# Designs tried in a protein design run: designed miniproteins, single chains. Part 1

Every score and structure here is a prediction.

Each design is a single chain, and the fold is of that chain. pLDDT is the mean over its residues in the fold that is shown.

## One batch from the design tools (miniprotein)

Design m1
Fold by ESMFold2-Fast:
Structure m1 (fold): chain A 60 residues (1-60)
Amino acid sequence: SNYIKYKKKQIEREEKALDEARKLYSDDPEFQADIDRARATLQKQKENLDKYEEELKKKS
């Protein structure tokens, strides 16, 4: 689905932005921890999209 493909690309762009922010604020452990949690959430969303795509293929 175009939707799944679009969402994966959007997540990748957000992950890259967070990685850049993490480098910029490397001396701020509080903000760095927040960025790491956001990155983990995005990774989980990518995994969920992959599983959702597989589920759609098997159910329909």
Scores: mean pLDDT 79

Design m2
Fold by ESMFold2-Fast:
Structure m2 (fold): chain A 70 residues (1-70)
Amino acid sequence: TLKKANELADYLVSQGREDLADELRYRLSTPYSPGADTPEVRANFRAFAGASKDGEVDDARFEEIKKALV
């Protein structure tokens, strides 16, 4: 849901990733689609995946975000 994705944006801010949080919030305002998959979006997703690797957010949680954006 949008609520969970907004909570993840807050998490990114808490990790010092405010730029990524702002980008995520922007993406939440529009449905995620492959046509919007740009190099910048891929870089942001890579950085988010790095944060997820710390064990705070796993692949299942990342999939929940993607589902909420679609």
Scores: mean pLDDT 54

Design m3
Fold by ESMFold2-Fast:
Structure m3 (fold): chain A 89 residues (1-89)
Amino acid sequence: GDEVLKEAEAALEEGRRITDQYVAEAAKISPEVAERLRRLGRAVETAYQQAIDAAKKGSVQTAKSLLETGRALLERMRAFAEQAIAEAD
């Protein structure tokens, strides 16, 4: 339980940092791309926050499932950001 809580907290912190970096870079290219990245980033944050809440309640399996959901959403955000940035270059 304690390990999954630490993983979820670290994932939330890293997810926020990655979102902020991609949004800042996208804002130089297109306001619409930046807005989409903010929405994807909010979905990542929501999943990781729910994982933290589940871990604190002792729902380890639910927390792990939500961590996987957050990681999948983060991967989707990365792919979208990398494609948008590459197309601008």
Scores: mean pLDDT 86

Design m4
Fold by ESMFold2-Fast:
Structure m4 (fold): chain A 90 residues (1-90)
Amino acid sequence: SARLRQRMQVMLDMAQDIGAPQSIIDRIRAMIAANPSAAQVAQAARDIARWIHDRTRAQFGDTTPTSDQAIASTAAAIFRQADYRIAQAQ
């Protein structure tokens, strides 16, 4: 789907903007090249969300595990921001 590729491309741009590691960036690029499914777009958002939480915890020495709910909430925010960026481009 052209829309799924567009959403994934915007999420790639967002990941680069926040300084996500090259491993996440390369994985997203590979999924874009392979025409991503909705499940792969959702997984990319979760991968970015998990990294954001892991980085934040590591920076503050917090050993508390990130909850699935926190990851899901952050992934949903990433989707809303991607959809917002797409809407603003039109």
Scores: mean pLDDT 81

Design m5
Fold by ESMFold2-Fast:
Structure m5 (fold): chain A 66 residues (1-66)
Amino acid sequence: MEDAVETVIESLKEASEEEAFKTLSEIPGISEEEAKELAKLLSKGEVTEKTREAAEKLAEIRIKES
């Protein structure tokens, strides 16, 4: 799980703000405003507790689809 979370975070940091926003918008229950804020933080390389929680949710979705 930890390795999957770090991979998601690195992918989001490498992505443009628009691409990160699109990916974050896939999280069930996330608001558009929250997804935009998280995308902006990740584009600046800022990893906060909120961005880590979002990455954990994305990693869980990816594992469930596999």
Scores: mean pLDDT 76

Design m6
Fold by ESMFold2-Fast:
Structure m6 (fold): chain A 114 residues (1-114)
Amino acid sequence: MAEKEKKEKALKEIEEKLKKYAEEHAGETDLKKQLEALAKLYREMAKIAREYGEASEPLAEGYELVAEGLETGDKEKLKEGLIKIALFKGELEGKVDEKKIEEMSEKIAEEVVE
């Protein structure tokens, strides 16, 4: 199977898990419980990405870093993970703006981890 097809299948399976998570947790108002559930979800997404092989390893590494950042309150790990995920998606779309990705990842990390 072509590497691009593996990457696209990994993202599609991950998007389905994100959709289910949103539907199941639409009424959750406890931020701590939301962050714990999100960390678990990101670890599951990393496992899915790894099942598609080396082509999706950067995506898996990104999700693991996001999960670890959420679990430990490490803003740098969360930021690094978000950057890796955004770069992987940008490569699939043929558009990468590294500076914009870094700026957005920093803002998200600051909002999620205090």
Scores: mean pLDDT 73

Design m7
Fold by ESMFold2-Fast:
Structure m7 (fold): chain A 90 residues (1-90)
Amino acid sequence: HHHHMEAQREEVRKRIDQMLKALEVNIEKYKEAKENGDEKKARFYKISIDNLIDFLEKEIERAKEQGLLTDEEVEAYKSRIDKLRKEVEE
């Protein structure tokens, strides 16, 4: 029965989506801290961003290995992470 696999896929997508939203929020806060010259806040958010990207990449690879994400879904998530990473480098 595929019901258990569907629940696992939904939970993985939900977790990744929540982490992506957290990443976007931390990037906006990082940009705001930089604009305000708040070095301590900028450093804090940069560390948080780097950790979130690391956890996201590990979660996506684990989910791919478990067959919970298709290759197309993996590429879509990696593309989104790359775009967000570039926003931090600006």
Scores: mean pLDDT 86

Design m8
Fold by ESMFold2-Fast:
Structure m8 (fold): chain A 59 residues (1-59)
Amino acid sequence: MERLRELEEKARKYRAEYQAAGKAGIHDQKTQDLFKKWSVYEAEAERLRAEIEAARAAA
């Protein structure tokens, strides 16, 4: 469970940085990297959550 929280926190951090850059009107490759990091951590968190739920359903 703790690993899921860590992934979700990292996803929120990169999302916040991406949105802050957008508000400042910054549209460079660095903002795209932030978007990719956010997406990767969010996808990993969803995958881990699905594995936990599948394990509970199988138990």
Scores: mean pLDDT 78

Design m9
Fold by ESMFold2-Fast:
Structure m9 (fold): chain A 88 residues (1-88)
Amino acid sequence: MMPESFYTLAEKAKQLSDKGLEYAKKGDIEQAQKAKQEALEIKKLLETNYLPLAEKSGDEEAIKAVNGLLEEVDQKAAEMEKIIASQL
């Protein structure tokens, strides 16, 4: 079982990723870049602090949940970057 702080950060990362995509699609490049950066900072925190915790627990479901979230943030960041590049 992951700590509550993991789920709070996961929710924030997802919200920032979704909001960043919304900004990018609307042409608000500055807000899209800011949301992308904040989501990637949370991803770094999850990878550094929570992935080792999940691995140490031996809980395959927890490991899968963390890795799935990291992949989701990366995929959405890449989509934002593609949209932003198309606006330049």
Scores: mean pLDDT 83

Design m10
Fold by ESMFold2-Fast:
Structure m10 (fold): chain A 77 residues (1-77)
Amino acid sequence: MKTDVKVEQELYGRLSDLADKEDFEGMRELIREAVDQGLESEAGYAAMLVAMRLRRQGKYEDADKVIKIMNDTLLEH
């Protein structure tokens, strides 16, 4: 199995769960952890997919918060 796909799926699942709980601080911590491990591209892609899912569910405000957390965290590194 391709490592990149598995990592993206794991990050998407974890970020998606945190977003559904509106645990935006937990999302920020998870993205920082992934970036520190060199998984910046995988974390950014997973966060984008979570934001797209939230928009499809009509949760536009939550989607915007996810994108902001992603951008703020990636800019820290």
Scores: mean pLDDT 79

Design m11
Fold by ESMFold2-Fast:
Structure m11 (fold): chain A 111 residues (1-111)
Amino acid sequence: DPEKEEEEKRKIEVMLLIAKGLVETLIEMDSRLTPEEKKEKLAEWFERLEEAAKQGLDAILDVLDELVDSLRSGGPPPSPEVRESVRQSLLNAVENATDEQIEALLKSMNK
């Protein structure tokens, strides 16, 4: 179904933009990192997200899960129910994203 394929591609593109914005925000907020380390980690996570986008939505979400785990300062891992709730919230954000919200994301990413 060509329409379904175009819809999936749009969802992947929107999720990639949201994911890149989230990565940038989380890394910039990490006071443990030097400016040089922030730049290197941003480049590494952006490359991982772009490669994941070629594989689909679930691959992008898996990279975001790895990012969250890498930035944790200890404590128990989130339960499977909490992880699934977060995943569903991100998917809902993608499905409800407007062209204006996408434009705002692109502007915040200095594009």
Scores: mean pLDDT 71

Design m12
Fold by ESMFold2-Fast:
Structure m12 (fold): chain A 82 residues (1-82)
Amino acid sequence: ELERLREEYERLKEELQRLLQEADQASAAGDLQTEQQLAQRGIEVAERAVELLERIGPDDFDNQVEISLLRMQISVLKLRLS
């Protein structure tokens, strides 16, 4: 139930952080193709994380803050793809 969904969300957060770190490393190395692939995967993971938070409790203030941060992060990642 809620605990399982929160654990899934935490796993997605860890995956997103790893993808962002790898994208930053690819960017620093000048590997635009790898950066864009990692950014796209990051968008997909972040969108799934938002969906889970909306399911857990969209009216929860902490979840609303996390959703806003994830949406901002998605916007930044989309900018890296343009």
Scores: mean pLDDT 84

Design m13
Fold by ESMFold2-Fast:
Structure m13 (fold): chain A 65 residues (1-65)
Amino acid sequence: SMKAAEEANKAVEEVAKEEFTLTDDGEKQAEILAEAYKKAAERLKEEGNEEGAEAAEKGYKSLTE
């Protein structure tokens, strides 16, 4: 759902800001963003937000395919 995608995107931005330092290296930025999606999915799953976790996992796949 759209709400699940918005929740996933918010969690990804929070994880990226808290756990990763952004760089000016575009390849490393893409890898950091993919890892942030993965971490966000784990957070959402631990919180019982299964729909948000699935949306975050789809975001991770979109960045890695």
Scores: mean pLDDT 73

Design m14
Fold by ESMFold2-Fast:
Structure m14 (fold): chain A 95 residues (1-95)
Amino acid sequence: GKEEVKKKAEEELEALRKELERAKKEGKEEEAKLIEKVIEVLEMIIEGKEFPEEVDKELAEKALELGDLAALIYIYLEKDKEKVREAMEKLLASY
């Protein structure tokens, strides 16, 4: 549920902050940028604020109900809403 996703997000946030430091030290600029974007998404999830207007709220709520942090991160990062919908329909069909 929502509390389980929040706990997973907090654990992932700590791990990713360490990975960000490594990526920066290794000069991996593209990996560092991706990690920073994921960190921003995790912070939004942890704060429990209202979903951004660009995020499909119904699909985000379903990911929270499933406890699927990876699906929730994907919904926040993927700008193609049709692609997100297709991926989530396939995921929900597998449960």
Scores: mean pLDDT 74

Design m15
Fold by ESMFold2-Fast:
Structure m15 (fold): chain A 95 residues (1-95)
Amino acid sequence: SMEEEIKKLEEEFLKKVKEAVAKGDLEKVVEIAKEYAERLIELLREDPENEEAQLELFRMMGIAGVDNEEFERLLEELGVKYSIDELREKLFEKE
């Protein structure tokens, strides 16, 4: 299922980030976040209403240092109905 695929992607992301952080390789953390974001973008092209993928993409864009204007254009391209501010609120509510 898509939920299981997202969970596996998140687990692989966390494992890779842990290894990169242990080596002090912050540039590698950014690249790992970009790779995970690309996979989330493909999932969102198939199902733009998937809230879990939307929230994980928001997290990855933050880690990668993508500016808000670029991310908003991407969200519009993908057909995501939520703004960055709405995604931020949803993410903080679920923590």
Scores: mean pLDDT 83

Design m16
Fold by ESMFold2-Fast:
Structure m16 (fold): chain A 76 residues (1-76)
Amino acid sequence: VSEELSEYLSKLSKEEQEKIMEIVKESIEEVNEENPTAPRKEALEMFKEKLVEKMKEAGFPQELIELIKKAIEESL
């Protein structure tokens, strides 16, 4: 996890942090259900796309979305 992302998350409310964790969980579950045999790299790319989409729909700011996207890309 990047230091920038960790700092941003620490400034969010408990409710916002819990919503992000819910979105992360749902995104992981959808990738696993749709692509159970996908290699880790491909699974992480699909996870990134689903997570970004769900966070935009939930109304999270673009700055947070970009930080999360960067953190996932660094994990590839």
Scores: mean pLDDT 78

Design m17
Fold by ESMFold2-Fast:
Structure m17 (fold): chain A 64 residues (1-64)
Amino acid sequence: MTLYVKTNATAEDVGLPFLELMARSTVLEVLDENGKPATEEQVDALLRRGVVTAVDGKTATVEV
């Protein structure tokens, strides 16, 4: 499952667990593949096992 996180992440954050990204950057918004706010279940999964796969400016792509 792919989620998009509006954040100040950088390319160096690719490969990090999402929890590690949260410790190093400001998370503003979490969106699903349709650009809608992620559900509570999706956010919970993101926090437990999400991995940053790409960063594009102000958006991190996280795979869960």
Scores: mean pLDDT 82

Design m18
Fold by ESMFold2-Fast:
Structure m18 (fold): chain A 75 residues (1-75)
Amino acid sequence: MAASSSPEAQEALKLAREALDALEAQGETPKGIGYLLAALGEIIEADLLEKAGKKEEAEEAIKKAIEVAKEGLAA
């Protein structure tokens, strides 16, 4: 399984799960879905960077994912 042990990574995954739950409950594509998908992309990027040993870059990508996810949920 992909490594996701940092607090920031855990928060980003939690926000992504909450966004998916909201999508299921609504039965529609909400405004800002592009932001949520971008956040998921940043989470994947962070995992790849962590595997490459670039922990600082991975943490930065997770922080960006959290910011983008929050923006998407607010849209």
Scores: mean pLDDT 69

Design m19
Fold by ESMFold2-Fast:
Structure m19 (fold): chain A 74 residues (1-74)
Amino acid sequence: SAVEEEVERLVEESLARLEEALRAGDLATYQAILDEFGRRMAEIERRHPEHRDYIRRLAHEFAARVAELRAEAE
């Protein structure tokens, strides 16, 4: 669906931006990207509550991938 594609795109774009911020050592930008991701995901869930379970699953997967990316940046 278009909503699932929007969510998946947001996840992949946010992960790419987080990797760039970590590579640059820019923790302020890293935190801003995480905050933006949370706000945008909440907005999509608000507009499309029928996709709530899908959105929450991808948010959980995103958190796991963020943890991996953070560990790799050491």
Scores: mean pLDDT 87

Design m20
Fold by ESMFold2-Fast:
Structure m20 (fold): chain A 72 residues (1-72)
Amino acid sequence: MKVRARLRVTLTKEVDGKTYTEEREFDLDIGLDASDPEAQELLERTARGIKALAEHENPGWKVEVELEVEEL
């Protein structure tokens, strides 16, 4: 089945006992079948890449990435 995928990136940092949180969302146009193992691998690679980039660009922040997949 065709899928629509969405990535949610949450950045969390604690400074002087105060917690800061920032959330960002990205829509992915995959154009692939959700039942395809290659589509699953591509989504997981994309999520890992975005997490690594966010960690590199935001040193000292905790980065969490959530993948939401909707069947079309």
Scores: mean pLDDT 74

Design m21
Fold by ESMFold2-Fast:
Structure m21 (fold): chain A 118 residues (1-118)
Amino acid sequence: SALEEARRLGELAEGRVRGMASETIAEIQQLANKAKEEVKKTGSMEVAEKKAQEIQQLAQQGIQEMQRLAEEAARKLFELPEAEEIGRKLLERAQELAQQVQQHAQQKVQEILAVAAA
């Protein structure tokens, strides 16, 4: 049925968005750990600021890709009968995950800058 097709599309899209969020968070963690080590060795605020920018850029790229994927999937869902709620839930989930990625990046940026300030 059209509703079963919509549910399958929604589940696939949500899984992909969640996967992208997890991958982006993991990459941010790895980059932040490496950045803290480098900042600790150099004592350089310039290095810390550069690494902070790299983390924010990585987060922004991940968020944009997640949102684009969710919006494309939701657009297709809104064209299907009785799929409006599935599309809305997908967009809501993507926004929640984007906020999680952004908060994680902000926390890691603050940690890196704090190491340089010590």
Scores: mean pLDDT 89

Design m22
Fold by ESMFold2-Fast:
Structure m22 (fold): chain A 71 residues (1-71)
Amino acid sequence: MSREELRKIVKEAAKSGNDTVASSRVLPYVREALRQGTISPEEAVEILVEAGVSRDLAENTVRLALDEIER
């Protein structure tokens, strides 16, 4: 998965107008991109924020993705 593919997925999910739904939909893709080393955690947060997700929710989403990789 490329950084550009992740950006497209996040932007489509954000169109739902509901941050929780968008976060839930993108979580598996963020996790996979982080697991593959395609993006850094900091880049993942910025991609989510750029798409309209709140910074607090973006940081929490990335933290959850990292926790799933650690397990």
Scores: mean pLDDT 78

Design m23
Fold by ESMFold2-Fast:
Structure m23 (fold): chain A 79 residues (1-79)
Amino acid sequence: SLSQSELEELKSKLKDIAQSTKSVEELMEKAEKSNDPLLKSFHLGVLFSDEIAKLVQSYFPEYTIKQIKGTALDLIVKK
């Protein structure tokens, strides 16, 4: 589990990456390939935290929570 300060730091970092990405898949790939430990574990946060999945949906409202979690699961299975 993340502390409140770690969650706020993750939200800030994700917002910065989301502004330069066109899809949930691109956001998750950029985060996974980051040297930042919080960004590297982001896809696990999406699967196990509805708050993090809803945060991603706020950046990409055309996606459902199920689709966002599916993208995170695909990255875990691939890696």
Scores: mean pLDDT 77

Design m24
Fold by ESMFold2-Fast:
Structure m24 (fold): chain A 101 residues (1-101)
Amino acid sequence: SLAAPTVTQSPASLTVPEGGTATLTSTVSGSGPVSMLRWVREAADGAREEVAVIENASLGTYSLTLSNLTAADTGVYYTEAVGADGSVSRGAGTTLTVVAP
């Protein structure tokens, strides 16, 4: 729909060693105001954790940088854009795998 934001995430997958750094990129496009942009990690057991939030986000490209990675950071990272009407637009996700050295 014309009023819904669109979220595009990259990369699709990323494998990094423990202690490393990962940068996840999200682009918010389309039309309508975005009341909130958030990054949610979904673990293999289905547990959801809100990793970062930006209130009243503008359209554009955003990066989430995670440092000092551990096995607990493994999961699928989704970017969700919440429109002013309460609609939620979700990206395809980035699968982050943190591997032991």
Scores: mean pLDDT 82

Design m25
Fold by ESMFold2-Fast:
Structure m25 (fold): chain A 99 residues (1-99)
Amino acid sequence: SQEELTAKLEELVKAGKSTQEIAEALSKLVPGERISVIEAEVPEEQIEKVRDALESLGAAVYVEGNTVYAAVPSSKAGDVAAAIVRLGGRVLEIVEAEA
C-alpha cells in the first residue's frame, strides 16, 4: 500500500540510507515491481504543491527540510520528475532498484 511505502521511505531516509538502498528495500515490499526513488530540492513555498502533485501520481512522499523524496514504480519516475521540475523543483537523483 502507499501508506506502507510512505512509512518505510520515511524510516529509511531518517536512518541515513542511500537512495539506492531505499529503492532496493522498497522494491522488496512490492514484489514484481521495480521501484525508483527520486531526490529533489524544492523551494519552501512549492513543497506543499509538489507533495500533493506527487501523491496524486501515486508516489510515496517524504519531505525533510527543502528535500523531497518520492518513491514510485519505475514506469512513473519520468512523470514524477517532470512534475517536480514543472513546479520549480530541481531533481538531484533518480535511482532504480537493480533487477
Scores: mean pLDDT 86

Design m26
Fold by ESMFold2-Fast:
Structure m26 (fold): chain A 65 residues (1-65)
Amino acid sequence: VSQEELDREVEEALLLIRAAVLYNANKDKYPEFAEKYRDEVFRLVQEGKLDEARKLIDEAEKKFE
């Protein structure tokens, strides 16, 4: 396994963890919004679009006060 592949796998895991944490923290107050962003992040990570996934999580965090 190359360092680049390992770094990507770590980034994927961290993005999925961030999405899950954000969902669990906000599902009671903003269930539809939290679910939408969680599912979209999971999709982007699966497609290898890590930059887009990170931007989406950053946007969701700004909306969850």
Scores: mean pLDDT 76

Design m27
Fold by ESMFold2-Fast:
Structure m27 (fold): chain A 92 residues (1-92)
Amino acid sequence: SSVKVTLPPDLTVAVGETLTLEVTVTQTGDSANVKVVLLDQNGNEVASTSASLNGGETKTLSVTLTPTAPGTYTLRVLVDGKEVASTTITVV
């Protein structure tokens, strides 16, 4: 299925500051399962959310991060278990 994903821009956040990351997903084909995963600098999952989308449906999915350590965090978007988009968050 074809999916269009809109990611947040490259972001910088301080340790202990709360950041809400919004991902907008539009499904243009058949129904699909979408998962948004946030990984810390060591590749450990620290937050995730998921949704099912029908064909033609648009949803905004949100994950919240309050980082406990500095480094590069990765936001990944998976559709039916396949990564379709990613962005990075710099934690200072």
Scores: mean pLDDT 83

Design m28
Fold by ESMFold2-Fast:
Structure m28 (fold): chain A 77 residues (1-77)
Amino acid sequence: SREAEVQEGLARTEELLAEFKARYPELSELVDQLAALQRQYADAVLNDAPQSEIDALKAQIRAVQEEIGKKYLELLK
């Protein structure tokens, strides 16, 4: 079902983010923020939230992903 697929996707995303956070603790705050936004996004989609709310969450997710990418490149030296 849609609910099961979304829940499984979210759980897998949270596992990957936890592994990444353990490997790069310097990014932990941004990873926690991304995990929270992904959960909010999943909840919004499952509850048929207004498109404006979904779009705002997508924009926030993109911004945090971009910030993680920038800081990750800095850590690679």
Scores: mean pLDDT 84

Design m29
Fold by ESMFold2-Fast:
Structure m29 (fold): chain A 65 residues (1-65)
Amino acid sequence: SEAARQEIAALMQRLNDATEPIPAIVTPSGARVAGGDYSEEEKAMWVIRLAVSALAGEPAETPAA
């Protein structure tokens, strides 16, 4: 829906404009990913993937166990 697309766009702009570390990264399955060796761009993509999965109504998929 348009409302959901606007929400994703706002989230992406917040991440790009603020350049602040995301307080908590959660996957669609609810798993939290703490810092580790991930870049800030990778962390941002994880949040975007969460939003996309919620929009698509797909089951939560983790990249790797």
Scores: mean pLDDT 54

Design m30
Fold by ESMFold2-Fast:
Structure m30 (fold): chain A 96 residues (1-96)
Amino acid sequence: SAREALERALELLREVARVAEEAGDRESALRAEIAEGLMLLAYGVALLAGESEEAAAREALRVALREMRRIAAETTNPVVREAAERAIRELEEILA
């Protein structure tokens, strides 16, 4: 469901933020926190524009996926990169 997809995407972003914080990668942790805000903003804006909950959730997950790809590309920490890459794979599966 749309709600389950959103909740899972939030869990994935929070997990990457946690891994980044534990690794001392403050920039990646902040990026993951900002990504949560951007994802929720995209969801709300889509709903206000009259999109269905499913369509709004897909747009929100695309934002999360885009931001997660940035984290994976920009982090210098291999543990953070692996966590982001796992999250990317799961988000891609949900969006398929």
Scores: mean pLDDT 90

Design m31
Fold by ESMFold2-Fast:
Structure m31 (fold): chain A 89 residues (1-89)
Amino acid sequence: SLKGKRILILGGTSSLYQRLVVDELLDAGAEVHFAYSVEEAIAMLDTFKPDFVTRSIDVPKSDFAKVKEAVNGTAEIYDYPQDILNDYG
């Protein structure tokens, strides 16, 4: 169900569990890109045009809130990558 879907993740893979979740998203056919700053994530909304925007577990909610404000309905927002798998994987 994720074939052809683009996922933007703010932050990197800080844990084995999160790496496994990313691998499952890729196996489900998603294209996954990482942004390592709020500014990079906001820029990627225009260049990558993600369908889904989420964050790594170690990214502060306050930083993710800035990205969510910039999305402004252009992508579906998830608090964690696992939540995308629960809905679409």
Scores: mean pLDDT 81

Design m32
Fold by ESMFold2-Fast:
Structure m32 (fold): chain A 108 residues (1-108)
Amino acid sequence: DDRALARRLAEALRRATALLLANETLDDAFSEAVREAARITNELLKRYSPFEVWRMVAEAAGIREAAELFRKAEETRDVEAVRRALALLLEAGAGVPLSVVYDRLLSA
């Protein structure tokens, strides 16, 4: 169930973000959340583009505006749409671009 995977990815990113902000960086809980996020991202990337994965994460987080911006960015190659979508996700606490997940989504 790809919707369940997207929800788990959104939750893992939210957990990692919360732990990073609480200065619990590099403990087992943070490492576990990052590893889960990376694993789910790799699984979704077998079937979806990076923009589709980000759209699914934004939808699972309830941030429909970000999901629509990622969809438009894939079609139009509009960097401003990507920047705005990422800003909305960060503002909502739905996930920060973690290097492993961010690099995986943007370099795939």
Scores: mean pLDDT 74

Design m33
Fold by ESMFold2-Fast:
Structure m33 (fold): chain A 78 residues (1-78)
Amino acid sequence: NPLAEELREQAEAALKKLEEAAPTTAPEKLKEIADKVYDTFRGIADKLVAAGKLSQDDADKLIADVEARLKKLVEEAE
């Protein structure tokens, strides 16, 4: 599914940018940004599912991957 691939690439780009900013970002601010990134991709995935453009399973897998990576990033920052 080209839309699922595009959304995953966009998520990976956003996560990479956040990973690069993490060493110079206060942990509290990093968590705030991580929460916003999660909400953004969750919202996009939910809208694509509602429009019939993405399966619920594909959306759930993508969002679970994003959530896991964001949680790890925030936890490693302490």
Scores: mean pLDDT 83

Design m34
Fold by ESMFold2-Fast:
Structure m34 (fold): chain A 74 residues (1-74)
Amino acid sequence: ELYEKIKEAIENKDYLTENTLRSQYLAERLAPVAREATREAAKIPDGQKRADYIGGRLAPALAEANKEIEEKLK
């Protein structure tokens, strides 16, 4: 399990592995949100509003993913 590997890296003070696993989790967690946001944003003809929509979808997803990691690491 990913959280177990992150905990193990923390216990071993392997900061490179810890950061790599955290980064991998965030990338995998956000990938489907990014795809969905981009697909929905395709309906928006204005480039700036399209970017704002995608950013607005990703920001709360990133916050939630980080919260999930910290809760699981307790």
Scores: mean pLDDT 79

Design m35
Fold by ESMFold2-Fast:
Structure m35 (fold): chain A 80 residues (1-80)
Amino acid sequence: EAEVLGLAGLIAVVDGDRDLAFQLGRQSSLKLGLDEQQAQQDAQDLANVDPSRAQQLLDKTKQTNPELYAQAVALYEKAR
C-alpha cells in the first residue's frame, strides 16, 4: 500500500497536482511507520519532484512491475 501511494503521488506530479501529490506522499510515509514530521518532509520532497523525472520513474515501473503500476493508476483515479 505505501508503495502504491508513493507511485500515485508521482502520477499526481506528472498531472501537475502538487497538492494531491503531497497528500499521497504523506499517507505513503505514514504507512511506512514514519512520524508526522518526517512524513510531511517526505511528502514535500515528492510534490517537488521534477515531472520529467517522475515520468521516467513511472515508465520504469510499467516495465518492471506493471501490476504495481496498474494499482497506482487505480488509486490515483479514485483520489482525484
Scores: mean pLDDT 85

